# Designed miniproteins, single chains: the designs that were tried, part 64

Each design is a single chain, and the fold is of that chain. pLDDT is the mean over its residues in the fold that is shown.

## One batch from the design tools (miniprotein)

Design m2222
Fold by ESMFold2-Fast:
Structure m2222 (fold): chain A 88 residues (1-88)
Amino acid sequence: MKAEIEAETEKFIEDLRKVTEETTQRLLEQDPSLQPLVDQIRQLTEQTIQQLREAARRSSSLEDYRRQAQQIYQQYGQQVAALLAAAA
């Protein structure tokens, strides 16, 4: 069970880092003045990674971890979408 939680946590972290890098790279290539937005997205990603690791540490079951991770991931997506919408 711990190994399964760790594997899912690393997968979420990999997905978040990939999405962050792809999104921030595209934004800066289109408009270098979006650097403050890029910095905010990167900071949010690192905060989310810490929250996922904490959830993995505190979760007593894979099901409990998945519920917490889904909530964290949904909050992250909503916050990134709000930042992108504000910049449009």
Scores: mean pLDDT 82

Design m2223
Fold by ESMFold2-Fast:
Structure m2223 (fold): chain A 64 residues (1-64)
Amino acid sequence: SIDDYIKKVKKVIDDDQYKLVVDSIKYIFSNPDKSYSLSNKVFDKSTPQQTTVVFKTIVNVRSQ
C-alpha cells in the first residue's frame, strides 16, 4: 500500500528529503497517468534507497 511505501521512505532517508519523496509518491498514486514527469525530478535528487521506493511505486501504478 501507499502507507507501506511512506514508512519505508521515512526509515531510510533524512527528514529534508523525506517530504520531497513522500509528496512525489502521493502525487503518483493520485495522478498515475500524469505523475511520471515529476518522478524524474525526484530521481535527480534521491539516494539509491529513495530512488528504489519511487521506482517501485511507479511500476505498481503502471501495472494496475
Scores: mean pLDDT 54

Design m2224
Fold by ESMFold2-Fast:
Structure m2224 (fold): chain A 67 residues (1-67)
Amino acid sequence: MDKETEAFFEGMKLVAQGVSAEEAKEIAKDWSKEEIEGMKAGARSMLSVDPSAEGVVKALDEVLKEK
């Protein structure tokens, strides 16, 4: 898989594992801008089944803006 596809599944995994917004920021901190964009897309895809995904998406978006 390319890096963006890997990151997409990681984003979904973070939501599925119940990772907090703070934990999502910590995880994304050392990832590249492209990888964070993928993770954000993955987390966003979970919004229809898990509303808590919104916190993860916003956390990733905040980290992405700092890159």
Scores: mean pLDDT 78

Design m2225
Fold by ESMFold2-Fast:
Structure m2225 (fold): chain A 62 residues (1-62)
Amino acid sequence: SGEEDAELIEKYLKFRKLVRQLMEEKGRVPSAAEKAAIRAQVGMSTAEYNRALAIMGRIMGV
C-alpha cells in the first residue's frame, strides 16, 4: 500500500542520512558490516532495503 511504501521510504532516507554522517565522521566509505548495523538501527531488513531501492528507482525513472 501507499502507507507501507511511505514508511519504507522514510526508513531508507534515515538510513542514507546515517550512512552519510558516518562517511563524514570517518572520512571513508562505511564497511558492509557498518551499513548492516545502520539498517538494523532503522529497523530495515535486507529485503526491505532492496524494495526501497526498487521503489526509488521507479520514481526517478519517470
Scores: mean pLDDT 79

Design m2226
Fold by ESMFold2-Fast:
Structure m2226 (fold): chain A 99 residues (1-99)
Amino acid sequence: SEEEVRAEMRRLLADPAFREAIADPNLTVKEFAEKLAEVYGLDPELLLEIFKKRFNVKNPEKTPFALAVSLYVAINPEKYPTPLYLVADLVLRARRGEV
């Protein structure tokens, strides 16, 4: 639900490690998925698969996360008001084992 996504956004922003990761323009989709998985005790392979499907990324090891999320939000503004909202939604899906 939207309320669950907003709660996850608050949890993510409370973490200094997350704030440092999201501020890194060179962090790849793969590296971002691995860092989130480590911080939140999630399956890194599942989270990476969710990110690859959502952003339609073929090369997550070379694609900057900031670029991928910004482009996706720009073409889907009605579904995702901010990059942080999208990330929170994807983390919540990973916690449920959804792909």
Scores: mean pLDDT 78

Design m2227
Fold by ESMFold2-Fast:
Structure m2227 (fold): chain A 72 residues (1-72)
Amino acid sequence: DFVTFEIYLPGVSALDLVDRIQPLIDETPGAKVTRLVHPETVVVQVPKSLADEFVKRVRELFPDASIRETAG
């Protein structure tokens, strides 16, 4: 089971945001970027068991980021 998140960081393009968040994706087993919603939104899937820790780490690393759980 996966949880899907839309991530937006003010003033950062979707491509730049992918580069900034990629280390966290790489450190989270099973997490992946699934699509970009240009110009600014990155969509990621995270295993449900790791979703809470992933959100916590995104907020810690990027305090201004908007993170929203979506249906897919």
Scores: mean pLDDT 82

Design m2228
Fold by ESMFold2-Fast:
Structure m2228 (fold): chain A 66 residues (1-66)
Amino acid sequence: LEEKIKEIRRELGKRVKELYDKGDIEGMKKAIQDAADELIKLDPSLKDEVEQWKNDVLAAIDQFEA
């Protein structure tokens, strides 16, 4: 389980960098949402923590975009 979670986080990091380099802010937000959904599916007990993390990161992206 932990190994799969680490894999998802690594792939998200790579994907976000690619989208950032392209200026695709909407794509970055979707990648983060998709990763959050995947993490919740792997461990539903983390739902509240993952949703909080997702909201925090999306808010940070919105502030950067503004």
Scores: mean pLDDT 76

Design m2229
Fold by ESMFold2-Fast:
Structure m2229 (fold): chain A 57 residues (1-57)
Amino acid sequence: MVDTIAEVLQKELKVGQGLSEKLAEFVVTGSFAGINGTTFLKYRDVIVKLSKQFVPK
């Protein structure tokens, strides 16, 4: 799951592998570790959209 979400994030956001993996881990686990708050806010709308698609509430 994390790998699939990381690939989608890398393609959609045009970000590097490391950042896409950290964002995918946040979407799956809810852990914000390793992601800067400013970076999260910048990508928040996309993260929320993907969270609803891959991780049900």
Scores: mean pLDDT 65

Design m2230
Fold by ESMFold2-Fast:
Structure m2230 (fold): chain A 64 residues (1-64)
Amino acid sequence: AEELVEKARELIEKIKDPKKRRFYQQQLDALEFYLKSPDPEAQENARRALEILVEDLEKDVEKE
């Protein structure tokens, strides 16, 4: 999970649109909160959502 968080942060910095960058940062912050949840279902869902977020970020960075 921490590797994906770091990757997401790096990709967010590469986004040129400040509105998109803020939006992705808010999503990442929410997912980091759930990754630290004592609820194992919340942690698993957050980890899966983080993988999707990274994929979306990679596509957005490439398609600028």
Scores: mean pLDDT 79

Design m2231
Fold by ESMFold2-Fast:
Structure m2231 (fold): chain A 54 residues (1-54)
Amino acid sequence: GFIDSFIQDALNGKITPEQIQKKIDEILNKPGPLDGYDRNLINSLRSVLNQKLS
């Protein structure tokens, strides 16, 4: 699915840490409350970002 493709591209270096952070920020700035899908996506993206910065 979309989340798998985006995470795979991030892990393969096709997406920069800055682009990952931008995606997290876009989700957090959406109007309304965060649902479970958005929270899981943010957690996955933060995990990838943490791997690249470690």
Scores: mean pLDDT 74

Design m2232
Fold by ESMFold2-Fast:
Structure m2232 (fold): chain A 81 residues (1-81)
Amino acid sequence: GGSQAVRDLQRARDHLRRGDTRQAHRDIIRATRYIQTSTDTSVLQQSIDILRDTRRIARRRGDRRTVGVVTVSINTAQQRI
């Protein structure tokens, strides 16, 4: 379900804040799979908001790989709105 994508992205953001980049990537990839099947515009918009916050954290850390992963996920969600 769409609420699962939001929960996975909130978990990813928290992992990234703690420096657990590996777990954050896993949570983002899993959330992106749920986003690909979501038709709920509210869930998609909430997912984009969390992903944008996560990307700001990655940029502050200089983590270009995480910025790339998050950007792909944002683009996936935007294409479904």
Scores: mean pLDDT 86

Design m2233
Fold by ESMFold2-Fast:
Structure m2233 (fold): chain A 58 residues (1-58)
Amino acid sequence: SLYEGGVRLSPDADQAALRRELEARYGVRLAIFPESRLLLVEGETREAVERALAAARA
């Protein structure tokens, strides 16, 4: 099964760089909605999704 989560990004976040980094580092799939600064994350483990969301908040 897949795990899902979401976080609203900082206005100063480099969304393209963040996408590349999180997908490469945590093996998650994600969608970014630039207008709302919403990041949605989907992954095969809860731990991967939670780590990706925590990194996105930093």
Scores: mean pLDDT 80

Design m2234
Fold by ESMFold2-Fast:
Structure m2234 (fold): chain A 85 residues (1-85)
Amino acid sequence: SKAMEEALELIREAAKATKSLELEVLDGLALIAIAIGKITGDPEFAARQVVRLGREAVKLAREAGNEELAAKLEEAIAKIEEELK
């Protein structure tokens, strides 16, 4: 979905902006979750994992002082969560 694409882009942007290895790892894990969902035919699994990883990325971005990216990522995650209901 567009919301998933936006969340992935924002996690990557946060990692680049903060120079955080932890955020780079979260970006990689999110891409792995999407690949697993595509291979297994379970896009909802992928979406749920992106939400979990994205919430951790919000926390890390906020702790790094990047409230703007944290807020944008929270909005993208909320949209994914709404799509999962």
Scores: mean pLDDT 84

Design m2235
Fold by ESMFold2-Fast:
Structure m2235 (fold): chain A 78 residues (1-78)
Amino acid sequence: SSKEKVERAKKLIESLPDFVAYAKGLPPELQEVAARGLEEESKRLFEESKKSKDPEESKALKEAGEKLLEASKEIRES
C-alpha cells in the first residue's frame, strides 16, 4: 500500500547515516560498489515516484531518492 511505501522510504532515510559511516570504513573498491548501489536504488525510487498517483507516496519516494544520492556522494568523497 502507499502507506507501507511511505513508511519504508522514511526508514530507509533513517538508516542512511549508519550505512554511510559503515561504507566509509570499507576498501575503495567496496566503497565504489556501495555508492553505485545507492545510485541505482535512487534511480528506481525516482522512477517509482514519477509513476505514483499518491502525492504523499510520490514525495516520500523522491525524498528517499535524493537522500540516497547525497549518501552516495558522501561515500565517494571519502
Scores: mean pLDDT 87

Design m2236
Fold by ESMFold2-Fast:
Structure m2236 (fold): chain A 82 residues (1-82)
Amino acid sequence: MSSVQAQVDAWVAQARADLAANSDTPRAPRAVDFAVAVRVLTHAFRTQDPATVARVQDLVRARFGFDDATMAQLVRAARAQV
């Protein structure tokens, strides 16, 4: 397994835990997936090199089944948080 895949798995688990701990509002499962993806991408943009960020984007797309339009929106949202 690539180290980047293991890191993304850990970041997804942490983002889900943080959302569960800090939100009392029920969310649709897909809205939780979007929030997790934005947090993971924001962390990658803050802490990783551009090649690793590209790999993180591919892994997030694959994990959640996001299309290119959805990924573009999530990347814009994550960049706005940086």
Scores: mean pLDDT 79

Design m2237
Fold by ESMFold2-Fast:
Structure m2237 (fold): chain A 94 residues (1-94)
Amino acid sequence: DAEAELEALIEGRVKALLAVEARKIMIEENKMEEENWKEAVERAEEEHREELERLRAEIRALFEREGLPALLEWLRREAERLEAEIKAFEEKLK
């Protein structure tokens, strides 16, 4: 089911973005303990609500325009970008 696969990809991307933003919050507040993760995720969701809504719409539009193979390639590149972003953020706060 292409729709179910699309929804799974959207949720995976949203979770990845929230994980990066939550980690940034924890680093900035110097609260790296696992017990603070849930609160950091909730704050990231609140702060990035509009951005996440736009992201969901953009992913659906890309899928409708260019199909699943193009979406998977875009998601792969975006995952690499997020990994680089969090690494750069951690380096900047040394």
Scores: mean pLDDT 78

Design m2238
Fold by ESMFold2-Fast:
Structure m2238 (fold): chain A 95 residues (1-95)
Amino acid sequence: LEEASETARRLGEAVAERGPLSEEQEERIVREAEEFLKELLEKSGGNLEELEKKLEELVREARRALADPAASAEELALLGAKITLLGNEILKLKA
């Protein structure tokens, strides 16, 4: 969870450095991240272990993308949105 928060912060910084996103791009990213979470919750049935495993996979993917100079600001922003939404859902399930 701490690693996920730090990774999301680094993704946000990298997005700011690589170029501004349009409002249309930001709206698409939010929609894609929300759809991803919805599908994951339906597929997992809310199973915490499966959700935590998926969060770990996203963090690893994000670390690879952060090391890739060819990764777009849009790709990094989408990963950050997915990590943030999934992390928040895991925290709700643990409460």
Scores: mean pLDDT 83

Design m2239
Fold by ESMFold2-Fast:
Structure m2239 (fold): chain A 73 residues (1-73)
Amino acid sequence: SRLEQLIAKLEEDRKLLEEEARRIKEEIERFKKENPNPSAEEQKELTKKEVILLMLQISASANDLVIERIKEK
């Protein structure tokens, strides 16, 4: 089924987004542990990673909602 193939692809894409989000979260946690008093430059890099993490989490959530909507059919 075309719909089954689409769902499988969306589930694969969601898994990749979740894996990338977990990787970035681990990097943020390691950075904070290694840099308890970050410089202005280090804080800027931390903020950048936190924004990327938020965007990935939003994308994964949006993907999950689309999958659920399709499965209603």
Scores: mean pLDDT 84

Design m2240
Fold by ESMFold2-Fast:
Structure m2240 (fold): chain A 69 residues (1-69)
Amino acid sequence: SVEEFDIVSALRRIEELKREGKLDEEQTDRAKSLVIGMFAENVPKEEIVEWLERLEEDPEKAIEEGLTL
């Protein structure tokens, strides 16, 4: 659930996407940096979860969108 979602869960999800071949090494590094920034800036957990779903669907677009959060 969203209430159980934390930074460790987010970083693990990004690592899973890399293992599945959905993210390359550069995309993985950028996504991890962005998600750490989102948690540091107190972006709502629901928005971070939705961003991770977009990251799985279109990594390049999601990373671009993440820069504005």
Scores: mean pLDDT 80

Design m2241
Fold by ESMFold2-Fast:
Structure m2241 (fold): chain A 89 residues (1-89)
Amino acid sequence: MGTELFKALIEGDLEAVRKLLEEHPDLVLTVADLQAAARTKNPNLEGILMAPFIIGVDEATFREILRLILDSGVALEPELRKALSALSK
């Protein structure tokens, strides 16, 4: 489920993210989930977090999705929470 949520984030699909958070409030999100989603877009990413302008997602939509994830109360790996919090600013 975490990989699917990050795929929706990378694609800027706000409604898919909202639906996944509503259906799976006990989600645990990890750096591995983000890496798996990022590799679906570019196999050579090796776990680096892509900025929205690089991945072609609208910046406002990307930040809205990040805030939804951070505000949802889902469990986040500490390194991932730090990275997403930085990008939400």
Scores: mean pLDDT 68

Design m2242
Fold by ESMFold2-Fast:
Structure m2242 (fold): chain A 71 residues (1-71)
Amino acid sequence: DKIESLREEAERLREEAKALGIEKEVSPLVDKALTLLDLAEKMSDEETRKVLIEAAEQLLREARKIIEKAK
């Protein structure tokens, strides 16, 4: 399940950010992505689900860039 995989990625990014001391910079992006994934899971409309999942992916990609720059 793509939503489940993205939730797992979000939690991994949160843990990495915590270890690096950059939780404040990354948490808003991760929290927003998780909110969008929760909305996607509740949506019966396939097109709306895809848009929400894509938006969550973009937020997680941005969070990963911040983490990689901090390493």
Scores: mean pLDDT 84

Design m2243
Fold by ESMFold2-Fast:
Structure m2243 (fold): chain A 88 residues (1-88)
Amino acid sequence: AEEWIEIAKELEAKGTAEDLFEAALSYYQAGLLYFKEKKYEEAIEYFKKSIEAAKKAIELTTDEELKKQAEALIKRSEELIEEAKKKL
């Protein structure tokens, strides 16, 4: 999880739509690892960070494909947040 979080922070600092989307994917991977470890509070935190980065990517991009991928990631992260909340 730590490795994905570090990558995400570096990508957020670059601030392009593509880098923000990659940051969102990295936060999503951290969230998945915490979810697998049954650390649901940490999983929710990183899925929320993934959603935030993905939303910023959507705001900055004119790339239709990146927008679709970011929207799909947001939806999946929201579903996993709901699953994690049910386990708390």
Scores: mean pLDDT 88

Design m2244
Fold by ESMFold2-Fast:
Order: structure tokens, then C-alpha cells, then sequence
Structure m2244 (fold): chain A 89 residues (1-89)
């Protein structure tokens, strides 16, 4: 159960890192950084909700499937974004 919470935290960290790298590569400044902070705040609230639900082992199984889908979708978006940056260079 705790492993799912750790995966969710890692997902948030990877999103922040990828977006920060994107902002630096594109020369985006304060506006992009502000958007990242807002996203982090919303994701932290989501993680807190997951932590509460993970106290129930039955709910943890359902959350694992949702998290796996979210991770796959995010990985795809990050890969597509990196490809777009490379094409723009």
C-alpha cells in the first residue's frame, strides 16, 4: 500500500522536473514556474487523498490500477513533449 504512495510522489517529482526542463529549454520564465507551483499544489492535495484511501487495502487495489494508467499517460505526454522540443531545435 505504501508503495503506491511512493509511486505517486515520484510521479509528481518527475512531472516537476520535466516541466522545469521544458521551461528552461524554451526560455520560459516566471509564468511557467508559477504554473508548475500551482500544479504541484493540486497534486499534493491528490496525494493526501490517496494516502487516506490507502489505509483501506481494498481501495488500494483500485487506486493501483488508476495510478498505473496515469503513469503511462504521463510518460507518453513527456515523451511527445521532448520529441516536439527536439524538432523545434
Amino acid sequence: AEALLERARELVERVIEAQRELAERLGLGEEERAALERMVSQREAFIAELEEQLKDPEKAKELEEELERAEAELDKIIAETREAIAAAE
Scores: mean pLDDT 70

Design m2245
Fold by ESMFold2-Fast:
Structure m2245 (fold): chain A 90 residues (1-90)
Amino acid sequence: MKVLAEQIVNNRIKITLTEDSLTLQDLKDPSLIETFPISELESAEVIEKDGKYYVVINFKDGSKYTLKFSFDKKAHAVGLAQAINNLLKK
């Protein structure tokens, strides 16, 4: 399986993007893992609110998942959203 992007957010969440899935793992409790199939994703967007950056993942069913980044991690938030959206356009 080809890894397209991998990031650690706020030293607590490991994000792994592959062509098939987006996986979030809590580094404080590695048994807490969430996997989202790429086929269920509609888009990713970056939102700035109160000096913090968020990546909002929009699902085809209308639900949303929000990843919170620190104010100094704008480039990481933008990079993740771009990687997801580029995958969805293929």
Scores: mean pLDDT 77

Design m2246
Fold by ESMFold2-Fast:
Structure m2246 (fold): chain A 97 residues (1-97)
Amino acid sequence: MSNEEFITKLLSLLPVKPLLKPSYFVKRVEGKSLSKSEIATFVLVELKVNLVPNESLEHAIKNLDKLGLSDAEIDEVRQAVNATKTGIEDLKAAVFK
C-alpha cells in the first residue's frame, strides 16, 4: 500500500470528512522513512490539532486493523493521540478560572 493510499483510507475511517485533504499529509511525509503506525500517528495528531473531535479520532483508531496495523501498533497510535494537547484546551482553562 502506498502512503497516499494508506492516508486516503485512514481519512475515510473518520465519521465526518475532514477539511484537510490526503495530499496535505502525503507531501509532509514524503521523503521520510516512516512506518504505517508513525504515519497514522502523524495524521491523527494533525487532525486533533485542527480541532477534529476525540470521538471521531477514536472511531478511526479502532478501525486501523482494517489498514493492516497490529493491536500493539493501534495502542501506540492511541497513546500518542491521547497525549496530544491542543492550544484550545489551554485557552479554555485560562478563560474559565
Scores: mean pLDDT 75

Design m2247
Fold by ESMFold2-Fast:
Structure m2247 (fold): chain A 90 residues (1-90)
Amino acid sequence: GPTRYVVESLEELDEIVEKHPDAVFDLYVQKDKAEEVLAFLREKGYELLVPPKKVTIPAETLGLDKDVEAYRAAYRKGKPKEVIEVYFVK
């Protein structure tokens, strides 16, 4: 669906993934946070659909003052009924 979240902590990310039990998470993670966020999702037992790829989030996408170096990955939980975009930036 058109649902998008911006989160700054693993606690916020956990709340979003718990709220959406049957979803694909299209995840954009700030470069310096990628390792910890991807490890968190792996520990939770989510199935990796798209391996992490280096991307740039344009400043205008999130109303930021500069572009953000990030990794994009996709994970699923349950039987996906929706797509949730999650941006993990601070």
Scores: mean pLDDT 82

Design m2248
Fold by ESMFold2-Fast:
Structure m2248 (fold): chain A 81 residues (1-81)
Amino acid sequence: SVFDELMAEIEELEKKTKEALEKNKDNPEYSRIIVDIAVQEARELFAKKKPELSEEQAKEVEERIRKMERELNEMVEKIEK
């Protein structure tokens, strides 16, 4: 389904972003840019598919993107220590 595909794309995006953050853990300024780009990409993927989703599915995607943003920001905070 469109919902399952979108959720899988966001999961893969988060995975690749976490790998990029680990590779760049000595550069906190660049790490912030990596997170900003990833969150923007997730929001663009959601916006493109939102008309094909139910209200409940759209809420699940929004919550998934917020979880991704929180986890990625936590990783950046650890890099900045």
Scores: mean pLDDT 85

Design m2249
Fold by ESMFold2-Fast:
Structure m2249 (fold): chain A 74 residues (1-74)
Amino acid sequence: SKEEQTVEAAAEMMRETAEWLRRTHPSLSVEQIVERLDIIEKWMLEEMSKVMSEEALEEFKKRFEEIKEKIREE
């Protein structure tokens, strides 16, 4: 669905942003990277909530938590 595609695109953007931060700012700690992503997530959720279902928003939150956990494990 369009919502599933939007969730996947948003999750991919978060993964790419994390990789970009690690590459361009190698002195940032894992927690500092996560803090920056949390700020972006808040803005994304606000915008997505205007056009997406609660189910799609919950799926995005779940995928984003998985992304943060992966970052913390590395």
Scores: mean pLDDT 83

Design m2250
Fold by ESMFold2-Fast:
Structure m2250 (fold): chain A 60 residues (1-60)
Amino acid sequence: SEEIGRVEFLINLYEIALDTERWLLERTTDPALQAQLHRSIADTERYIEELRKKLEELKK
């Protein structure tokens, strides 16, 4: 399914983004950037979870 392929692609893309955000968080000393990265990481994790739930529905 083309839709399954698109969702899998998005999951992979957001997982790469999540790894990058975590890498940046470990290396930043700016409190404002740390706060932004914490929020961005939480949002990205929630979105990946939603995409994984959608993927399981599409596999049925």
Scores: mean pLDDT 88

Design m2251
Fold by ESMFold2-Fast:
Structure m2251 (fold): chain A 55 residues (1-55)
Amino acid sequence: MTLEDLQEEARRIVREHRDDPQRTARELGGLLDKYDLSDDEVNQLSAAIEQARAE
């Protein structure tokens, strides 16, 4: 899975579970734990999550 795929997956999790912050947090945490991401990749993923939340 590429970083772009991870960003889209994170955005999808936020969009699908917008009314369930506990589930969103769990699924995002699981995504981060599954992949050994660099600090730069984590920052890019966080930006994608914040953008999806702002929608």
Scores: mean pLDDT 76

Design m2252
Fold by ESMFold2-Fast:
Structure m2252 (fold): chain A 86 residues (1-86)
Amino acid sequence: SYEKLKEEAKKALAESKKLLAQVKKDPTDKALLDKAGDSIDKAVDLATELEKLDPTDKEAIELGAEAGILQIHWTVLKKEYEKLQA
């Protein structure tokens, strides 16, 4: 159902926020960085599906915006990790 999909999106977003905070504490942990990236991708995909099903749901739009911001932050952390490996 749409409501179950939205609950899954909220859960994925919350997990993504926790994982990204952990990456910031241990920026050399590649496995943690990869896990955070996978979680964020899931949150983005779920939010995108919600927007396709109901493009007028403000809460779904806000979930997508938050997931997008986390993706930007993760991309910065990944680039910082790559510089540390150089």
Scores: mean pLDDT 88

Design m2253
Fold by ESMFold2-Fast:
Structure m2253 (fold): chain A 103 residues (1-103)
Amino acid sequence: SADDRARAGLAAQAPALLAAAREKKASPEVAMGLFASALMSGELSDEEIREMVELLVEAGVSFEELKKFLQTVLAHAQAQNDTAAAANAQRALEIVEELEREG
């Protein structure tokens, strides 16, 4: 459907949109909103999720704030029985914890 194509297109463009938001010094809320939309809307590789997390951290989002945000996204996905979005949010949490350990 047109909605399915729009979701797939948003997910595919999410890393580029986050990079542009960082470059333009967009607010953390805008950048995190783009990340949430990507997690909710498509199949994302671990590499794509890692790239988005790194862009958010470089934009000044703390690991603590990012984990809290991702827990909220995970809870929302679970409440909606969106198993794909829940899996994406869980993988993103694991990637954030890995990056936090790396320093």
Scores: mean pLDDT 74

Design m2254
Fold by ESMFold2-Fast:
Structure m2254 (fold): chain A 63 residues (1-63)
Amino acid sequence: MLPTEEDIKKVNELFEGKKSKESIEALKKMYDYQLKIAEETLSPEDVEKLKKAMENFLKEAEQ
């Protein structure tokens, strides 16, 4: 599913330092969508690098 404008707003709130469960979930939804697009357009090696970078950022953001 495409990320909604509400999801984008929640991700922006996260970058403003307003960390919430909803903002983390919105970021996960954004990353899922970006990975789906990347799987169709990038090499498998580049997709794996992107996935690892996203997983590391999410791990830090959840702490």
Scores: mean pLDDT 76

Design m2255
Fold by ESMFold2-Fast:
Structure m2255 (fold): chain A 66 residues (1-66)
Amino acid sequence: MEKIEVKASGQELGKAALELIEKAKKGEKIEATIYADGTKTSEEGLKAVKEGLEKAGIKVEIIPYK
C-alpha cells in the first residue's frame, strides 16, 4: 500500500486526483491524504474528488486548510 500526501487546490486538486485514480487502475493500493485550500476549492469539487478517489478503491482523507 502506497501512502501519498498531496497539497493541491482548484485545478491542481483535480489533476492530482486523476493521477491517483490512474495509479489505482494500474493495480496500486493507495492511501491518500489531500490538503486542499478550502477558500479556492468548492464544496462540490471536494465531494467530487473524494467520491472519484473512493470509487477507484483509494482510501482518502481530505483536509481543508486556510
Scores: mean pLDDT 76

Design m2256
Fold by ESMFold2-Fast:
Structure m2256 (fold): chain A 70 residues (1-70)
Amino acid sequence: SMEEMRQRGKKQAREIMNEAVELGLSDDELAELGRRISAAFETMQRTGDLQKYEEEMEEIRKWLEEVAEK
């Protein structure tokens, strides 16, 4: 269901945010991460495109890896 996918998406968002904190991201970088996650989640809620949401989450993880290398 959409409700179950919404709960799963929230859990994934918390896990990514926790990883970013452990990687030592700055407050500004954590805020940017939050904005990217929120944008992907909002688009998924508006369109119902769960596949696109998973693709956006993968791109966010790639961005996180790039930021962590700075």
Scores: mean pLDDT 79

Design m2257
Fold by ESMFold2-Fast:
Structure m2257 (fold): chain A 87 residues (1-87)
Amino acid sequence: VEALRRQARRAREAAAASTNPEAKEALAKGAEHLEEAARLLQDPAKAAEGVGAAIDGIGNILTGLLLAEKAGDAEGAAAARRALGAL
């Protein structure tokens, strides 16, 4: 759970660092989904929903990374890579 909250904070930082509006939106959505995943995964009965939210969160961060790279937003792209946990 704490790892998801840490990734969500990094995704919010990436959204703040990005200059591309579409990348900002995707990174912010990624953070929201990861925050929801962290909440859901505290309840074992909601584990499947929590995993789904985590996947959606990571997918949105990846989308934000690709959009930032396409736009030439080097700072946003670097921050998005940090949010993905130094792949």
Scores: mean pLDDT 81

Design m2258
Fold by ESMFold2-Fast:
Structure m2258 (fold): chain A 73 residues (1-73)
Amino acid sequence: MQELIDELNRAYLEGDYEKAVELAKKILEDPNATPEQKIAALELIRDFYKKMGDEEKAKEVEAELQRLRAELA
């Protein structure tokens, strides 16, 4: 898990938003990820799609984020 977060931060600093989204999605798929880590990963994916100009995908991720937050109280 921490290695994925470290690689994601590196990709972000390098401006490789596509790779950063890929790594954040790996966090979402990790069975050891906490609910808080999954929420953080969705927030990052949303922000990266906004930086790439993909507003439609950003809205889809925002809807998923809202659903997950509501489910967790």
Scores: mean pLDDT 80

